# Designed miniproteins, single chains, continued (2), part 15

Each design is a single chain, and the fold is of that chain. pLDDT is the mean over its residues in the fold that is shown.

## One batch from the design tools (miniprotein)

Design m4490
Fold by ESMFold2-Fast:
Structure m4490 (fold): chain A 96 residues (1-96)
Amino acid sequence: MNLSEEQQRRLAERLREIIEERPKSREEVIERVAEALEEVAGPEAGEEARKALEENNLSAEELIEKLRDVVEAVRLHEELDEEEQREISEKIRAEK
């Protein structure tokens, strides 16, 4: 929500890599998510995410499930935009 569409896309790509590696420790999940946010949105965003995740009493598995939900939401949003661009292109082609 506080990230641009490009930043959200880059974050989703990084979160997907974390999910695929499926770290077993909670600390490892938190560290990798914080690094992803720092790379996409800067060091303050990474530190804020780390603190928020540390304050949550979620297991490593529960954290990964939340990451999956975020990645899926970003992907669905981007996929809808691609479909809309396709419809516009087809309308222009039909008008000619």
Scores: mean pLDDT 72

Design m4491
Fold by ESMFold2-Fast:
Structure m4491 (fold): chain A 94 residues (1-94)
Amino acid sequence: SARAALDRAAFEVAVLISEAKEALAAGDDETARRLLLEALRVFRDFARSHGDEATVAAVDALEAELRATTDIEEALRLFERGARELVDRMYARV
């Protein structure tokens, strides 16, 4: 079901966020940023597979903001807020 697929995607993103926080705690800003971008890819792939062009556009906008944010801790805060909004929107549609 679409809901079960979204639950799986949301779980994968939560794991990637946890790993990004561990990388930050270790001082590995590059790995943290890569993991956040991988989390956005999970959401983008889900949205594309379900024809959700509005969510794809929202993910692309969040990726652009993340790439423009030079401070990794600010990038993580921006990502956590944006990811929560994306999850809420996707669950509203399934």
Scores: mean pLDDT 86

Design m4492
Fold by ESMFold2-Fast:
Parts: sequence; structure tokens; C-alpha cells
Structure m4492 (fold): chain A 75 residues (1-75)
Amino acid sequence: MEERRQKLLDEAEKLFKEAEEAIKNGDIPRAVELLQKLYKIAEELRKLGFVDEAKRIQQRILDLGKKIAELNKKK
């Protein structure tokens, strides 16, 4: 159980770094894809009972999603 938790957390951290770089580079489609992968990781953590870790990841996804929405707003 701990090995699965740590692996999911490590994957999430790597995906967050990639998503932040995609956002910084204006690659919105890639950033969205990476956030979808992060959401699945958060769901797996919640399913395994790691609710606090899942909530933390969900909050970070929400924050990045807001940044994507802002960048994708053309007037």
C-alpha cells in the first residue's frame, strides 16, 4: 500500500511539473491532458484511502485549471 501511494505521489509531482511547463509555454491542449491524468491519480489515491493526499492534488488541479481558463480566454 505505501509503495503504491508513494508511486502515485511521485507520478503526480512529475505530471504537475510537466503541466506547469506546458502552461508556461502556452501549450493548453497538453496542459489539459496532463490535468486529466492528474485527476485519475487523485481518484486512485482516494480509492486507496489517501483522502488528504487526493484533496491536495485536486486543489492543485483546480488552481492550474483556473490558470488554463485564464490563458485560453481570448477577447
Scores: mean pLDDT 82

Design m4493
Fold by ESMFold2-Fast:
Structure m4493 (fold): chain A 90 residues (1-90)
Amino acid sequence: SLEFEGQVGNTHHTLRVESDVPLEVRSEVGDDRVVYRVTWEATLGGVPERHELEIEIPRLPPGTEREWSFTLTTEDGTVRVELRSRTEPP
């Protein structure tokens, strides 16, 4: 499994990636957001295919918390992505 921590403005985040298959994670850090791209190959319905997931983490207002998760199960195994982001109260 892979775990990433980062910050944009006053918004902190943790991204956790758990995978049964080989994958790539790329990050792009901007002034107003962080973008992660997760790419992997897996067979779904007997067809090999390349999958891509783009995760955008914007600045959040003070006192805001967000959670997001994605899970895909294929014949080659499971890919799970979990995001938590939070901006402290003023």
Scores: mean pLDDT 83

Design m4494
Fold by ESMFold2-Fast:
Structure m4494 (fold): chain A 71 residues (1-71)
Amino acid sequence: SEEELEAKFKELLADPVEGPKLKKALESGMLTEEDVKEAIARNPDRKVTLDDVVRVSVERGVELLREVVLG
């Protein structure tokens, strides 16, 4: 649910290891809140890491580029 994703997003940002890394990445503007939530949705059984979110962001960028070039 959207409420559950919001709760998990806030919990992840409060993580002592991954939280500071994700906050810096979000402040840089290179990663979005939606990228983090998508990474959470893809990994329901484990803690999401910065690398998980970077993977989502890269895949999103590739798909957008493909759509612009081919659409």
Scores: mean pLDDT 81

Design m4495
Fold by ESMFold2-Fast:
Structure m4495 (fold): chain A 94 residues (1-94)
Amino acid sequence: VDKEKAETLLSEDPELRKIHEELPPEEAANRLNLEGDVQSGLANIMKALHMPKDMINEKYQQAIDLYQAALYVNPNHAEAHHNLATVLLEKARD
């Protein structure tokens, strides 16, 4: 996990900072994982629609960053670990 990148994301994004500051760690990690799922889902839809590869990769990167933020908040979040591995493989596949 890139701790410095996760800390920067959670401090600089107002919505993600609010999730981290207002929710207990377990709930915050769950919300960050769900935000990652949204970006990953959008990337998969864009891929199915044959959109430009750079746009698809940008959405996968946003999902990766959110899963890493979830793991920064809760390192034992099993779903975020699995989702991160899946998105990294999808992004690397092309």
Scores: mean pLDDT 83

Design m4496
Fold by ESMFold2-Fast:
Structure m4496 (fold): chain A 74 residues (1-74)
Amino acid sequence: SEREKRREAAVEAALAAYEALHPFKPGDGIVRSAANLGTPDYVAETPEEARKMLRDSLRNAADRGVELAEALRQ
């Protein structure tokens, strides 16, 4: 649907903006933004895992009506 397409675009834009300021690096440990979005018991071992975790958290935040920039700030 158009709403889902818009949501996915917003999630990808937010993820890209976050990565530009906070590049995911091997060995960074817990991605703070993803942990703050409700994944506090997971430590990302790779950039790909960190991106997946953050993307899933951003989708959850969007579904709850939370502004993505606010979700990333916490």
Scores: mean pLDDT 65

Design m4497
Fold by ESMFold2-Fast:
Structure m4497 (fold): chain A 83 residues (1-83)
Amino acid sequence: MEEEIEKLKKEAEEHTRRANELSQKGDEYDKLARKLLAATPEDLPKAVEAIEKGRQYGKEGREHRVKANDLRLQAEELEKQYK
């Protein structure tokens, strides 16, 4: 039980780390898109691509955050039942 709780907490930390990495990537693409939108109309297709990539990384980051929260809740529930 204790080892299971520790494993869940470690997995939650990994998902949190991945979520942070993906969110940072999303933010970088959002900044790029804003710069491209402020440039020439000829760069509009590149801006659209950057927006789509930022959206995709943001979505993946949120999914990892949800998983991390679920794992933390499972660990807390097991701690309550074990103690």
Scores: mean pLDDT 82

Design m4498
Fold by ESMFold2-Fast:
Structure m4498 (fold): chain A 99 residues (1-99)
Amino acid sequence: SREEVKEVLKKIIELEAEFIRGYLKKNYPHLSEEEIEKIVEQAKKRREAQVEKLLATKSLEEVKEIVLAYLDQMLEDYRKYYPELVPELEELKEELKKL
């Protein structure tokens, strides 16, 4: 259902926030915790707006196709930069496929 898809998308946004936070801490050690959280919150707001627009303008099948393609790209980045998050991303991908 649309509600179930929306719940999985929320989990994906939270996982992406963890990835961005970890990436910034590792690669930009001069950034304060406050600065990192501002960047993460801005990224989350942009992604949430994008998801809301997709859900408002596209069919569920189209939304799933677009998001699954995006998750495939995320998996490649996670394997390189944050392999510990890969199992959780794979689980969310499979959860989305079953809806």
Scores: mean pLDDT 86

Design m4499
Fold by ESMFold2-Fast:
Structure m4499 (fold): chain A 68 residues (1-68)
Amino acid sequence: SQRDVLLEFADYLLSSPDLRAQYVGRFLRHQVANNEPLSKEQVIALVRTYLGDSPLAEELIAKIEELF
């Protein structure tokens, strides 16, 4: 389900030592808890907003393409 995919990606983000990735992970968990799940496009936009065009952003987007 979309919820399960979002939670799996949130857990992946929260396991990162990067504070920006952890912030996105907490935000995704909060959205799922409030029954406001994000689309794949919205999740990619969040990664771009907080991590820009960094190598970590590209890794995270590849993970989104794998999971979604």
Scores: mean pLDDT 86

Design m4500
Fold by ESMFold2-Fast:
Structure m4500 (fold): chain A 80 residues (1-80)
Amino acid sequence: SRLQAAYDRLEGLIREIERYAEVLKSAGQKEKADEIMKKARELHEEARQAYENGDLEKVDEIVEKAETLAAEASRLVEQL
């Protein structure tokens, strides 16, 4: 389903963000890594609730936020 595909995409983005946060933490950027992880956890929980409610529009919005967060985290890693 479209809803399942959107949720699967989100889970992939969360895993990607977690990898970037681990790199930042290993490089001594613990505070920034912790902020990114907190945001990722909040997005994942919001998306889980939207998914359980069948709210595709809300899951899509959260995917866009997760894509933005992943891009930000990637940029921070590139600047190390």
Scores: mean pLDDT 89

Design m4501
Fold by ESMFold2-Fast:
Structure m4501 (fold): chain A 86 residues (1-86)
Amino acid sequence: MKEKLDELLKENKMEEYLKLLKEILEKAVEMAKEGASSEEIAEFILETMGDETTAERIKSLEDEEVLEGLEILILSVEEGLEELKK
Protein backbone atom coordinates (compact mmCIF):
# COMPACT_ATOMS: atom_id res chain seq x y z
CA MET A 1 0.00 0.00 0.00
CA LYS A 2 2.70 2.58 0.90
CA GLU A 3 4.55 1.76 -2.35
CA LYS A 4 1.33 2.44 -4.31
CA LEU A 5 0.80 5.77 -2.50
CA ASP A 6 4.42 6.79 -3.26
CA GLU A 7 3.96 5.86 -6.95
CA LEU A 8 0.75 7.92 -7.21
CA LEU A 9 2.50 10.96 -5.69
CA LYS A 10 5.47 10.60 -8.08
CA GLU A 11 3.07 10.45 -11.05
CA ASN A 12 1.06 13.44 -9.68
CA LYS A 13 -2.15 11.33 -9.64
CA MET A 14 -3.73 13.24 -6.76
CA GLU A 15 -7.32 11.98 -7.27
CA GLU A 16 -6.19 8.31 -7.17
CA TYR A 17 -3.91 9.11 -4.21
CA LEU A 18 -6.76 10.68 -2.19
CA LYS A 19 -9.16 7.84 -3.08
CA LEU A 20 -6.65 5.25 -1.84
CA LEU A 21 -5.97 7.34 1.29
CA LYS A 22 -9.73 7.43 2.00
CA GLU A 23 -9.96 3.62 1.63
CA ILE A 24 -7.10 3.17 4.14
CA LEU A 25 -8.71 5.60 6.61
CA GLU A 26 -12.14 3.91 6.26
CA LYS A 27 -10.47 0.58 7.09
CA ALA A 28 -8.86 2.21 10.16
CA VAL A 29 -12.33 3.49 11.25
CA GLU A 30 -13.68 -0.09 10.96
CA MET A 31 -10.79 -1.32 13.14
CA ALA A 32 -11.50 1.39 15.74
CA LYS A 33 -15.22 0.46 15.80
CA GLU A 34 -14.17 -3.16 16.43
CA GLY A 35 -12.18 -2.04 19.50
CA ALA A 36 -8.66 -1.65 18.11
CA SER A 37 -6.35 0.48 20.29
CA SER A 38 -4.68 3.74 19.20
CA GLU A 39 -1.40 1.74 18.98
CA GLU A 40 -2.97 -0.87 16.65
CA ILE A 41 -4.46 1.86 14.42
CA ALA A 42 -1.10 3.71 14.39
CA GLU A 43 0.73 0.50 13.33
CA PHE A 44 -1.85 -0.04 10.55
CA ILE A 45 -1.35 3.56 9.28
CA LEU A 46 2.45 3.17 9.39
CA GLU A 47 2.28 -0.16 7.51
CA THR A 48 -0.22 1.02 4.84
CA MET A 49 0.82 4.67 4.38
CA GLY A 50 4.44 4.75 5.64
CA ASP A 51 3.53 8.07 7.32
CA GLU A 52 5.41 8.05 10.64
CA THR A 53 4.12 11.53 11.61
CA THR A 54 0.43 10.60 11.20
CA ALA A 55 0.99 7.24 12.94
CA GLU A 56 2.72 8.97 15.90
CA ARG A 57 -0.14 11.51 16.20
CA ILE A 58 -2.77 8.74 16.21
CA LYS A 59 -0.75 6.79 18.82
CA SER A 60 -0.76 9.91 21.07
CA LEU A 61 -4.60 9.96 21.11
CA GLU A 62 -6.68 8.14 23.71
CA ASP A 63 -8.49 5.11 22.22
CA GLU A 64 -11.85 6.93 22.50
CA GLU A 65 -10.49 9.91 20.48
CA VAL A 66 -9.13 7.82 17.57
CA LEU A 67 -12.53 7.26 15.90
CA GLU A 68 -13.34 11.01 15.88
CA GLY A 69 -9.83 11.86 14.62
CA LEU A 70 -10.09 9.34 11.77
CA GLU A 71 -13.55 10.62 10.76
CA ILE A 72 -12.17 14.20 10.60
CA LEU A 73 -9.28 12.99 8.38
CA ILE A 74 -11.77 11.25 6.05
CA LEU A 75 -13.83 14.46 5.75
CA SER A 76 -10.64 16.38 4.85
CA VAL A 77 -9.79 13.81 2.13
CA GLU A 78 -13.36 13.98 0.74
CA GLU A 79 -13.10 17.80 0.64
CA GLY A 80 -9.80 17.47 -1.28
CA LEU A 81 -11.45 15.10 -3.79
CA GLU A 82 -14.31 17.57 -4.37
CA GLU A 83 -11.81 20.42 -4.94
CA LEU A 84 -10.03 18.32 -7.62
CA LYS A 85 -13.36 18.04 -9.54
CA LYS A 86 -13.58 21.85 -9.87
Scores: mean pLDDT 79

Design m4502
Fold by ESMFold2-Fast:
Structure m4502 (fold): chain A 66 residues (1-66)
Amino acid sequence: TTVRGREVEGKRYLLQTEGERTLSVEATPENAAEAEEGLRRGQAELEERRKKNLELFKKAGLTPPP
């Protein structure tokens, strides 16, 4: 799942892509915390995977990919 920020016609949207499907959620004061948390959690998950991969490369004595 990939989450992106976009502004259309003065409104903020978060776009969540799942396979061939894109879901759009308007970022409003009522849902801003949930939208921000979803984005943050997705980024944290990717960062944890990256850390694990870096440790594997480090242990093998290889140069990690950029």
Scores: mean pLDDT 59

Design m4503
Fold by ESMFold2-Fast:
Structure m4503 (fold): chain A 105 residues (1-105)
Amino acid sequence: DAALKEQLEQRAEELAARAAEEGRRLGAEWLAGDDVEARLEEAKQEAIANYLEVRKLGSKELAEKLGKRAAEALRAAGADLARVGEVIGAALELRAVKEAILEAK
């Protein structure tokens, strides 16, 4: 259990880096188009849902770390829409971590 938890945490950090890069790319694409605010709201809802699922799956410390990052991204995007890529990255990160935890069970 402890070894699997440590491996999942290390894997989550790798997935976080890739999700942040993809979020930046998608954010630039969204900003070039229409409906950015509607897409941001959808990404926010997905991040919240995945955060709650990661927390429920028993990785509270990991969920807190990812949730804090997602909350900061949401605050930043709320102040500056150009930072929407950070919210997309956080949502993708939470989804990837949720999937990794489920795969390990």
Scores: mean pLDDT 77

Design m4504
Fold by ESMFold2-Fast:
Structure m4504 (fold): chain A 66 residues (1-66)
Amino acid sequence: SMTRQLISRLIGLELRRIGLQWELDRLKAQLSQNPSDSTLQARIAALQAEIKALDAEIAELKKKLS
């Protein structure tokens, strides 16, 4: 059913979101030890942008399931 397909997609995106958040937390911990590391800052910014895009897609799917 359409509902089952949406739920399956949502689960996949939520799992990906968890993985990206875990990586972000790890990079932020590294940056806290070297705040001037521009490479870490750039990687964190890119990862935050990816998480933001994922959150928007998750929110849209949740609206379809409401």
Scores: mean pLDDT 88

Design m4505
Fold by ESMFold2-Fast:
Structure m4505 (fold): chain A 87 residues (1-87)
Amino acid sequence: SLEEQANRVLAAVGRVIHRLRQAGLLELAARLDELLAKYMEAVSKGDLEAAKAYLEEIIALVREAAERTGDPAIRAELATLEEVLAA
């Protein structure tokens, strides 16, 4: 369901934001937090096209985070987000 997908995105992105803050990548964490807020607002309004577009932007930014940090936990969250987008 959309609610189950939104919960998976919220949890995955939340964990990435936490790891980025721990690594001192505060600007990247803030950008993800802003995109997550926009994604959750789109989901709450039932705007599926906007939600998908924001999820694609989140995935691109998480991919950048994984490349910049080399953190395998961020890469695992990227895989989870790509799986949600593919569903």
Scores: mean pLDDT 90

Design m4506
Fold by ESMFold2-Fast:
Structure m4506 (fold): chain A 55 residues (1-55)
Amino acid sequence: VETKTVFLTAPTEEELRAQAEAVKAELEAQGWQLTSEAVFRAGGHYHKVLGFAKP
């Protein structure tokens, strides 16, 4: 089992959502499965951490 963590940051929630959807689509196409998703805000930016695993 392999794991991968992706850290995303964007100035708006809409941009962060778009980035996250693109990453999910690309990694799922490669056989990765989303295992965790956390979002937080620091300063004027939105941040998201995506956890993936491959069986």
Scores: mean pLDDT 83

Design m4507
Fold by ESMFold2-Fast:
Structure m4507 (fold): chain A 60 residues (1-60)
Amino acid sequence: EEELKKKHEEWKKRLIERTDRLVAEYEAQGKEREAQIVRDVGDALLLIHDYLYKLGLEKE
């Protein structure tokens, strides 16, 4: 349980860091539309991973 929780938190942190960096890069280039797409994709991946984490806990 604790190990799965730690892995989930680490993955979430890394995804957020990557998404924030890509968003900042696109915004710096004036590509606000692309920045928004990166945010939306990042949010979707967070939701999917949260769902998979919850499913993993329920399967124990």
Scores: mean pLDDT 78

Design m4508
Fold by ESMFold2-Fast:
Structure m4508 (fold): chain A 78 residues (1-78)
Amino acid sequence: AAARQEGAAHVVKGTTALHNGDYETALEHFKRALELLKDSKEAVAYIYEQMAIAYEKLGKTEEAKFYREKADQLRKEA
């Protein structure tokens, strides 16, 4: 499906940006991937985990904790 393929592409772009230290760009791609992959608990949990890492790198500890807890909750439900 087009949405799944586009979502996967945004995950790849987000992780690449994260690897390059471009944390704001990583978050933009992860947020877009989240919209496109919302029906996949596994994908959403992974994206939340990556967003938590990006927020930690930006010093946004509260946002990092929020997304980490959301990822953990989804993985417990799967």
Scores: mean pLDDT 86

Design m4509
Fold by ESMFold2-Fast:
Structure m4509 (fold): chain A 62 residues (1-62)
Amino acid sequence: MVEVELRSQSPEQQARDAEQKARDALRQGRETGAEEVVLRTLEPVSGEAMEAAARALERETA
């Protein structure tokens, strides 16, 4: 299990950070045999950030 935390303040920065962290988390999960990747936010995030992370996860698992 791998967790990703999002802490950026602006929606655009949150989207970029979310996408990159999601890809890094999936890469680490593949190397360590993790079954789940969990996205956890420490502060309110925009829907754009959540959608960017979801799209990154979908592309890397396709």
Scores: mean pLDDT 63

Design m4510
Fold by ESMFold2-Fast:
Structure m4510 (fold): chain A 87 residues (1-87)
Amino acid sequence: NPLKEQLLRLTRDFGRAVRAGDVFEAEVTLGMALIVYGEMKRLGEVTPAIEQAIELLREGLRALRAGDRDAAVAAVSRAQRLLESEL
């Protein structure tokens, strides 16, 4: 599924930004992931695991903005594992 693969790639890009502590790049990458998620939702392709992964990405950005990089990395790693299980 091209949208699932695109969402996974964007999740990996988000993870790199989070590990670098780059809040701006993390915000941009999450924005792109949410556009892909919106398209998947319109097509009826969103599973509970995908919805949980998106919420974990939002949690990751909140943690990163709060200065908790370990929590942010944990959230994005869990989101990535959920999305890999959907491919």
Scores: mean pLDDT 88

Design m4511
Fold by ESMFold2-Fast:
Structure m4511 (fold): chain A 65 residues (1-65)
Amino acid sequence: MEEIVEKATEYYNENKSKFKNSVEFSLTDEAIKLANEAAKLGLEQGLPISEVWRYFFESLEPLLK
């Protein structure tokens, strides 16, 4: 989970000039792909999808402002 959040953060920081705000980042194919990978890992660990999505987006919250 943390590694996928770190990859999303790195992608955002490397491409920050291409995104006017963090919301625009969250709609990118790369962000969606990483969110889906986080969901798969959560399911593998027996976590409900809602908890996985909550953790993922809360970890990205400073970027979503």
Scores: mean pLDDT 62

Design m4512
Fold by ESMFold2-Fast:
Structure m4512 (fold): chain A 82 residues (1-82)
Amino acid sequence: DEKLKLRKEGMEKAEEGMKKVIESMSDEEIETLAKELGISPATLRNMTPEELDDMLLEEVYKNSSGVSVEKLKELREKIRKA
């Protein structure tokens, strides 16, 4: 129960960081990243931190050849530091 509460609090903070990062990105950066990830820009703008983590795990498994994985890791780090 306390673990679930800490997870929710961490996720709320991550959501704030994600909004900050997405708001700081240009439309071109959003479109480029979304294209590299194979999703729509609208999906990227509305993505939760949990969905981002799931996508990172999927990309690591599906295609470890680097660009998508590195972009997702970079975005995750920016969110964590925001």
Scores: mean pLDDT 72

Design m4513
Fold by ESMFold2-Fast:
Structure m4513 (fold): chain A 84 residues (1-84)
Amino acid sequence: MEEELLRLRGAAAQYIQALYEYLVLVQGVSEEQARQIAAQLGRRLQEEIDRLRTAPPQTVRERAREYEERAEEIRARVEAALAS
């Protein structure tokens, strides 16, 4: 379980960072506004992670994968924008 929760926390951090970069680099949102939006996502993800501490390991792994996929999708959009 500790390994699954560590992966989940790492995935959440990647998701938050990807959103921040997308807002600043692609959408032209100010760094201050982007930080506030990213912090709001961070609070929601932390509440979800706290609920998942008592969940089966499979559920935690599936949620980590979802966060990883969302982060990857957002990063791909950032990379595409920077390549343009």
Scores: mean pLDDT 87

Design m4514
Fold by ESMFold2-Fast:
Structure m4514 (fold): chain A 82 residues (1-82)
Amino acid sequence: TEELEKALEALDKGATIENLEEAYKYAEKAGDEESAKLLREGLEALKEAQRETDPIRRTGLELRAIGLAVEAKLRIKKKLAG
């Protein structure tokens, strides 16, 4: 589970494109398809947020990415604990 520990370290640094991309790579390498999917969806939301000019829509995309990153983090923590 070294790869899942690395994914968790990346997520603990904050929900940025760089950190979500790093976490996604480690989740994929660990074979955690569920966490990888959540992280990929969060990464896509952050990339859309960077191109969004409407502040309300941008904030909605950023909050979606944070929520997906938190869900992935909780799932990874549960796998590491059990």
Scores: mean pLDDT 87

Design m4515
Fold by ESMFold2-Fast:
Structure m4515 (fold): chain A 87 residues (1-87)
Amino acid sequence: SPEALERYERLKKEIEELIDKLQTLAKNSKNPHVKELAQQAIDFAKENLKKIDELVAQGRIDEAVGLAETSLNLLKEALEKIEKMEK
């Protein structure tokens, strides 16, 4: 549906914004555990974005939205863990 496609586009943008934020945190951190956790989350999210785009290309928009929501939640969890380590 058009609404599901709009939701996918919003989720993809949020994922890309969190990837950018995690990259900035990793670059500025001197803690190797923060760098490793951020890089792992970024790499996983980028791989999921490829799968999401493939699902959309196949017309499997509901599955793409589901994977995007899962990916966004994983990035948020990684960010929360990193922010707690930096405080």
Scores: mean pLDDT 87

Design m4516
Fold by ESMFold2-Fast:
Structure m4516 (fold): chain A 88 residues (1-88)
Amino acid sequence: MEELEELRARFDRVEAEAKELISKTKNPDLKKRLEEAIQEARRHLERAVEAYKAGDMEAFRQHLRDMRLALSELETLIEIAKKELEKQ
């Protein structure tokens, strides 16, 4: 549960930053990738919560792993977007 709450807090933080960058970027491919990465991370969060409520600890752990990977991808895209905006 503590790991889920940590990942949720991390998601809230990176989602807010990603949405700000989506509003500022003129790169349509980067905007789409940021939007898709947010949706993927959110989906894994929702599935982890559902699995935990169902008592499916195997599915719960898998969705936590998938969410961590999705958040890492989103964080990488955020850094790319920041560097692109610095050059304007």
Scores: mean pLDDT 85

Design m4517
Fold by ESMFold2-Fast:
Structure m4517 (fold): chain A 97 residues (1-97)
Amino acid sequence: DPPVERLEIEFEDADGSKVKITLRADGSVEIEVSGGPLSEKMKKIIELAKYAAERGLTTGAGVAAFLRGIQLVMEGKSFEEALAEMDRALAAHRAAA
C-alpha cells in the first residue's frame, strides 16, 4: 500500500479532555492535549500512537489495525492486548495481499 504522508486523529475523553494525534510516514508522532488531565485510557491510546508511528502504520491497513487497537483500549483491554491485536491484523492483511 502507498504510505499515508500524514494521519490526524482527534479523541475526546469522557471527562472532556481532547487529544489530537498526528502520525507521519517518517515515524514521527505529534500529540496535542487540551482540557483536563489525561485518563489512563487516553495515555494508552497515546502509547499505541507512538507504536503505530514507529512501525509505519500509516497505510490503509495500518490505520485499520491502529483503530482496532484503540477500540480495545476504549473497551478496557490492556496495552499488551491491543498491541497483539494490531500485530495480528497487520499479519492477516499481509497474508491476504
Scores: mean pLDDT 72

Design m4518
Fold by ESMFold2-Fast:
Structure m4518 (fold): chain A 51 residues (1-51)
Amino acid sequence: MYEDETNKYEVDSKKKTLTVYSTEPFPGGSYLRTVNLAKTLGLKPEFHSVS
C-alpha cells in the first residue's frame, strides 16, 4: 500500500482500480489529486473515508 500525508492507496492492476482510504471527508483537498493520479495511471478511482 502506498501512503502519503492523508491518504493510503491500493492499486489493483487486474480490476484497473485505484482505491483511496482518506482521513479527510470527500470531497476534500485530496479529491482532485486522487482523480488526477487515477487518470495518469489509467485507473478507476474508488473513494473510502476512514473515520
Scores: mean pLDDT 68

Design m4519
Fold by ESMFold2-Fast:
Structure m4519 (fold): chain A 119 residues (1-119)
Amino acid sequence: DTRVIGVNLDGASVEEAREKMEEVRRFLLEAKEAGDRGVAYIVLGPSASPEVIEEAARLAAEAAREVGGKLIVVQLTPTESRSFEIDASEEGEREATRLALEATQGAGGTAVIKIIVEP
């Protein structure tokens, strides 16, 4: 079976972002333990601060590494949609941050970080 969680970090504080990302981490671990497919969506809108974006990208990469999952960053801008599969490494953490900042701060759009754990 497939399990899905979504969290919205637009306008969130760093503390609130950490709490929501811990919910995402626990959800993905539970899906993996059950042998289910888990999908997490982390929404970063144009009101997301650089500090929240950096923390969300870092925690998303850590969660993806812990569950052996796939990390994807989706840029949703007024002009186009782009998707990037990112290595869940320290380098990929920086790339995810850059892509999310580009979509939100750079383009006034939304970034969605997806984490997928397969059974």
Scores: mean pLDDT 88

Design m4520
Fold by ESMFold2-Fast:
Parts: C-alpha cells; sequence; structure tokens
Structure m4520 (fold): chain A 62 residues (1-62)
C-alpha cells in the first residue's frame, strides 16, 4: 500500500504537470482503478491522500 501510494503520487505529479489535474486523475484511475479496488479502506485513503497532495502541489507550480 505505501509503495503503491508513493508510485501513484509520483505519477500523479508528473501527469498533472503535463496534462493538468483533471486529466491526470482520469489517467490514474483508468490505469490503476482495479488495483485500487482491491485495497482496504485505510489503504485506499492513504493512496488518495498522497495522490491529491501530489496533484495540488503540481497545480500550484503551474
Amino acid sequence: AEELAEKLAEEAYELTKKYGGDKASEILYEKYGEELSKLSEDEADLVSEKVLQAIDEAVAEQ
């Protein structure tokens, strides 16, 4: 879960810098939606929190 959260946060940051937050979220959930659906609620919350932080940070730098 932690490794997945870090990986998705890193991809979210890069995708947001290239395509913006909305498109980055769309790409990530298309790519990892099934993997995310297998997580517990606590794990999914951790991933979502880190992804949203990465998107917010990338948007603030645009």
Scores: mean pLDDT 77

Design m4521
Fold by ESMFold2-Fast:
Structure m4521 (fold): chain A 108 residues (1-108)
Amino acid sequence: KFGELVRYFMKLGAEIANALIKGDEEKKKKIIEEILEYARKVLGVSDEVLEQIKREIEEMVRRMEELLERAKRAEKEGDVTTETAERIRVIGEALDMGVRIAELIYKD
């Protein structure tokens, strides 16, 4: 079911966000490989869809890293409100990625 795919990839997106917040590069890479392996081995997606999933993850990680740099800057300046808002936006980006990946797989 589409909703089950959405929930699964949203969960993994949130785990990527948590790894980025903690600066855990190895955990981030492991989760990304888990997404790609699941799509390839369990869901049997086409090579075309697998490449699209890779592009979505790369773009999402780039946006999350930009948001986290803004959050770190706000933290150094003592701006708790801005820091909190930017960290919430990172979670939002993770959830959006999960939906987009599920849509790509569901259409395949």
Scores: mean pLDDT 82

Design m4522
Fold by ESMFold2-Fast:
Structure m4522 (fold): chain A 95 residues (1-95)
Amino acid sequence: MKEKAVEELEIAKKAVEEIMEREKVPEEVKEKVLEALDKAIEAAKKGDFESALKAAEEALKVLLDYIKRNPNASLALMAAALVVIGAIFSIELAK
C-alpha cells in the first residue's frame, strides 16, 4: 500500500538520522543520505514508486560506500543500511 511505503520511509529516515548523529558521521555524508531519503518520501507520496526506489537505493549506496571506506564503522551503521533495505522492500511491495 502507498501509505505503508511512505510510513516505512519516514520511520527509516528518523532511525538512520539518529544512528548517523550518534555515530558522528560527517555532515556531508549525513546530508547526502537524508536528502536521498527525503526524495524517496516525496516520490512515494506522489505514487512515483520508480523514483522512490531509485532515491532509496541512492541513500543505501551512500551509506554502504561510507561503511566500506570506514572499516571501523559500528554495527549501528550496518543496522542503518538494513533499515533502508527494509524501506526499499516496502516500496517494491507498493508497486
Scores: mean pLDDT 82

Design m4523
Fold by ESMFold2-Fast:
Structure m4523 (fold): chain A 76 residues (1-76)
Amino acid sequence: SREEELRRMREEVERAIRDAEAGRASLEQVKEATRRGLLALGVPEEAADALLSLARTRENAIRLGREVVRALEKAL
């Protein structure tokens, strides 16, 4: 279901953030998971890529990822 898709995407982005904070995932892996989360929310690909281009540091990428997690949770 759509709800299950959004729940799995939320868990995937949360896992990517935790793994990056623990040194087990790269910044690019967090960005990739966050991108997929944005697309699952219905954000157009061009807009998702523009948002990700602004996440130039680890801290900014994690912050964006956390916002996407919250948006996915609200969409459930």
Scores: mean pLDDT 83

Design m4524
Fold by ESMFold2-Fast:
Structure m4524 (fold): chain A 94 residues (1-94)
Amino acid sequence: SSMEFAREALEELEELAEKLEEGEISLDQVRKRIEEIYKRVLEQLAKEPQDELLIYVGIGLKEALETIESEEDKEKVAEKLRELIENLRKYLES
């Protein structure tokens, strides 16, 4: 289920944001884990290419990866992850 997949991705993103905010994880570790989630989204989209929820999640993850590549400030990266989490949560509740 795309809903189940998105909820699992949301839980992983929340864990990453908390660990980054607490200084328990590096930006490189956050990048690698988000890349893994993004690849899983792309694999599901290969099966259901018109799934609007998976497309939405994929766009958000790509933007988060671009932020990590351009930003040296962990606080700004954490803010971007929190934005993605809030947007995804709102999408899942609608």
Scores: mean pLDDT 83

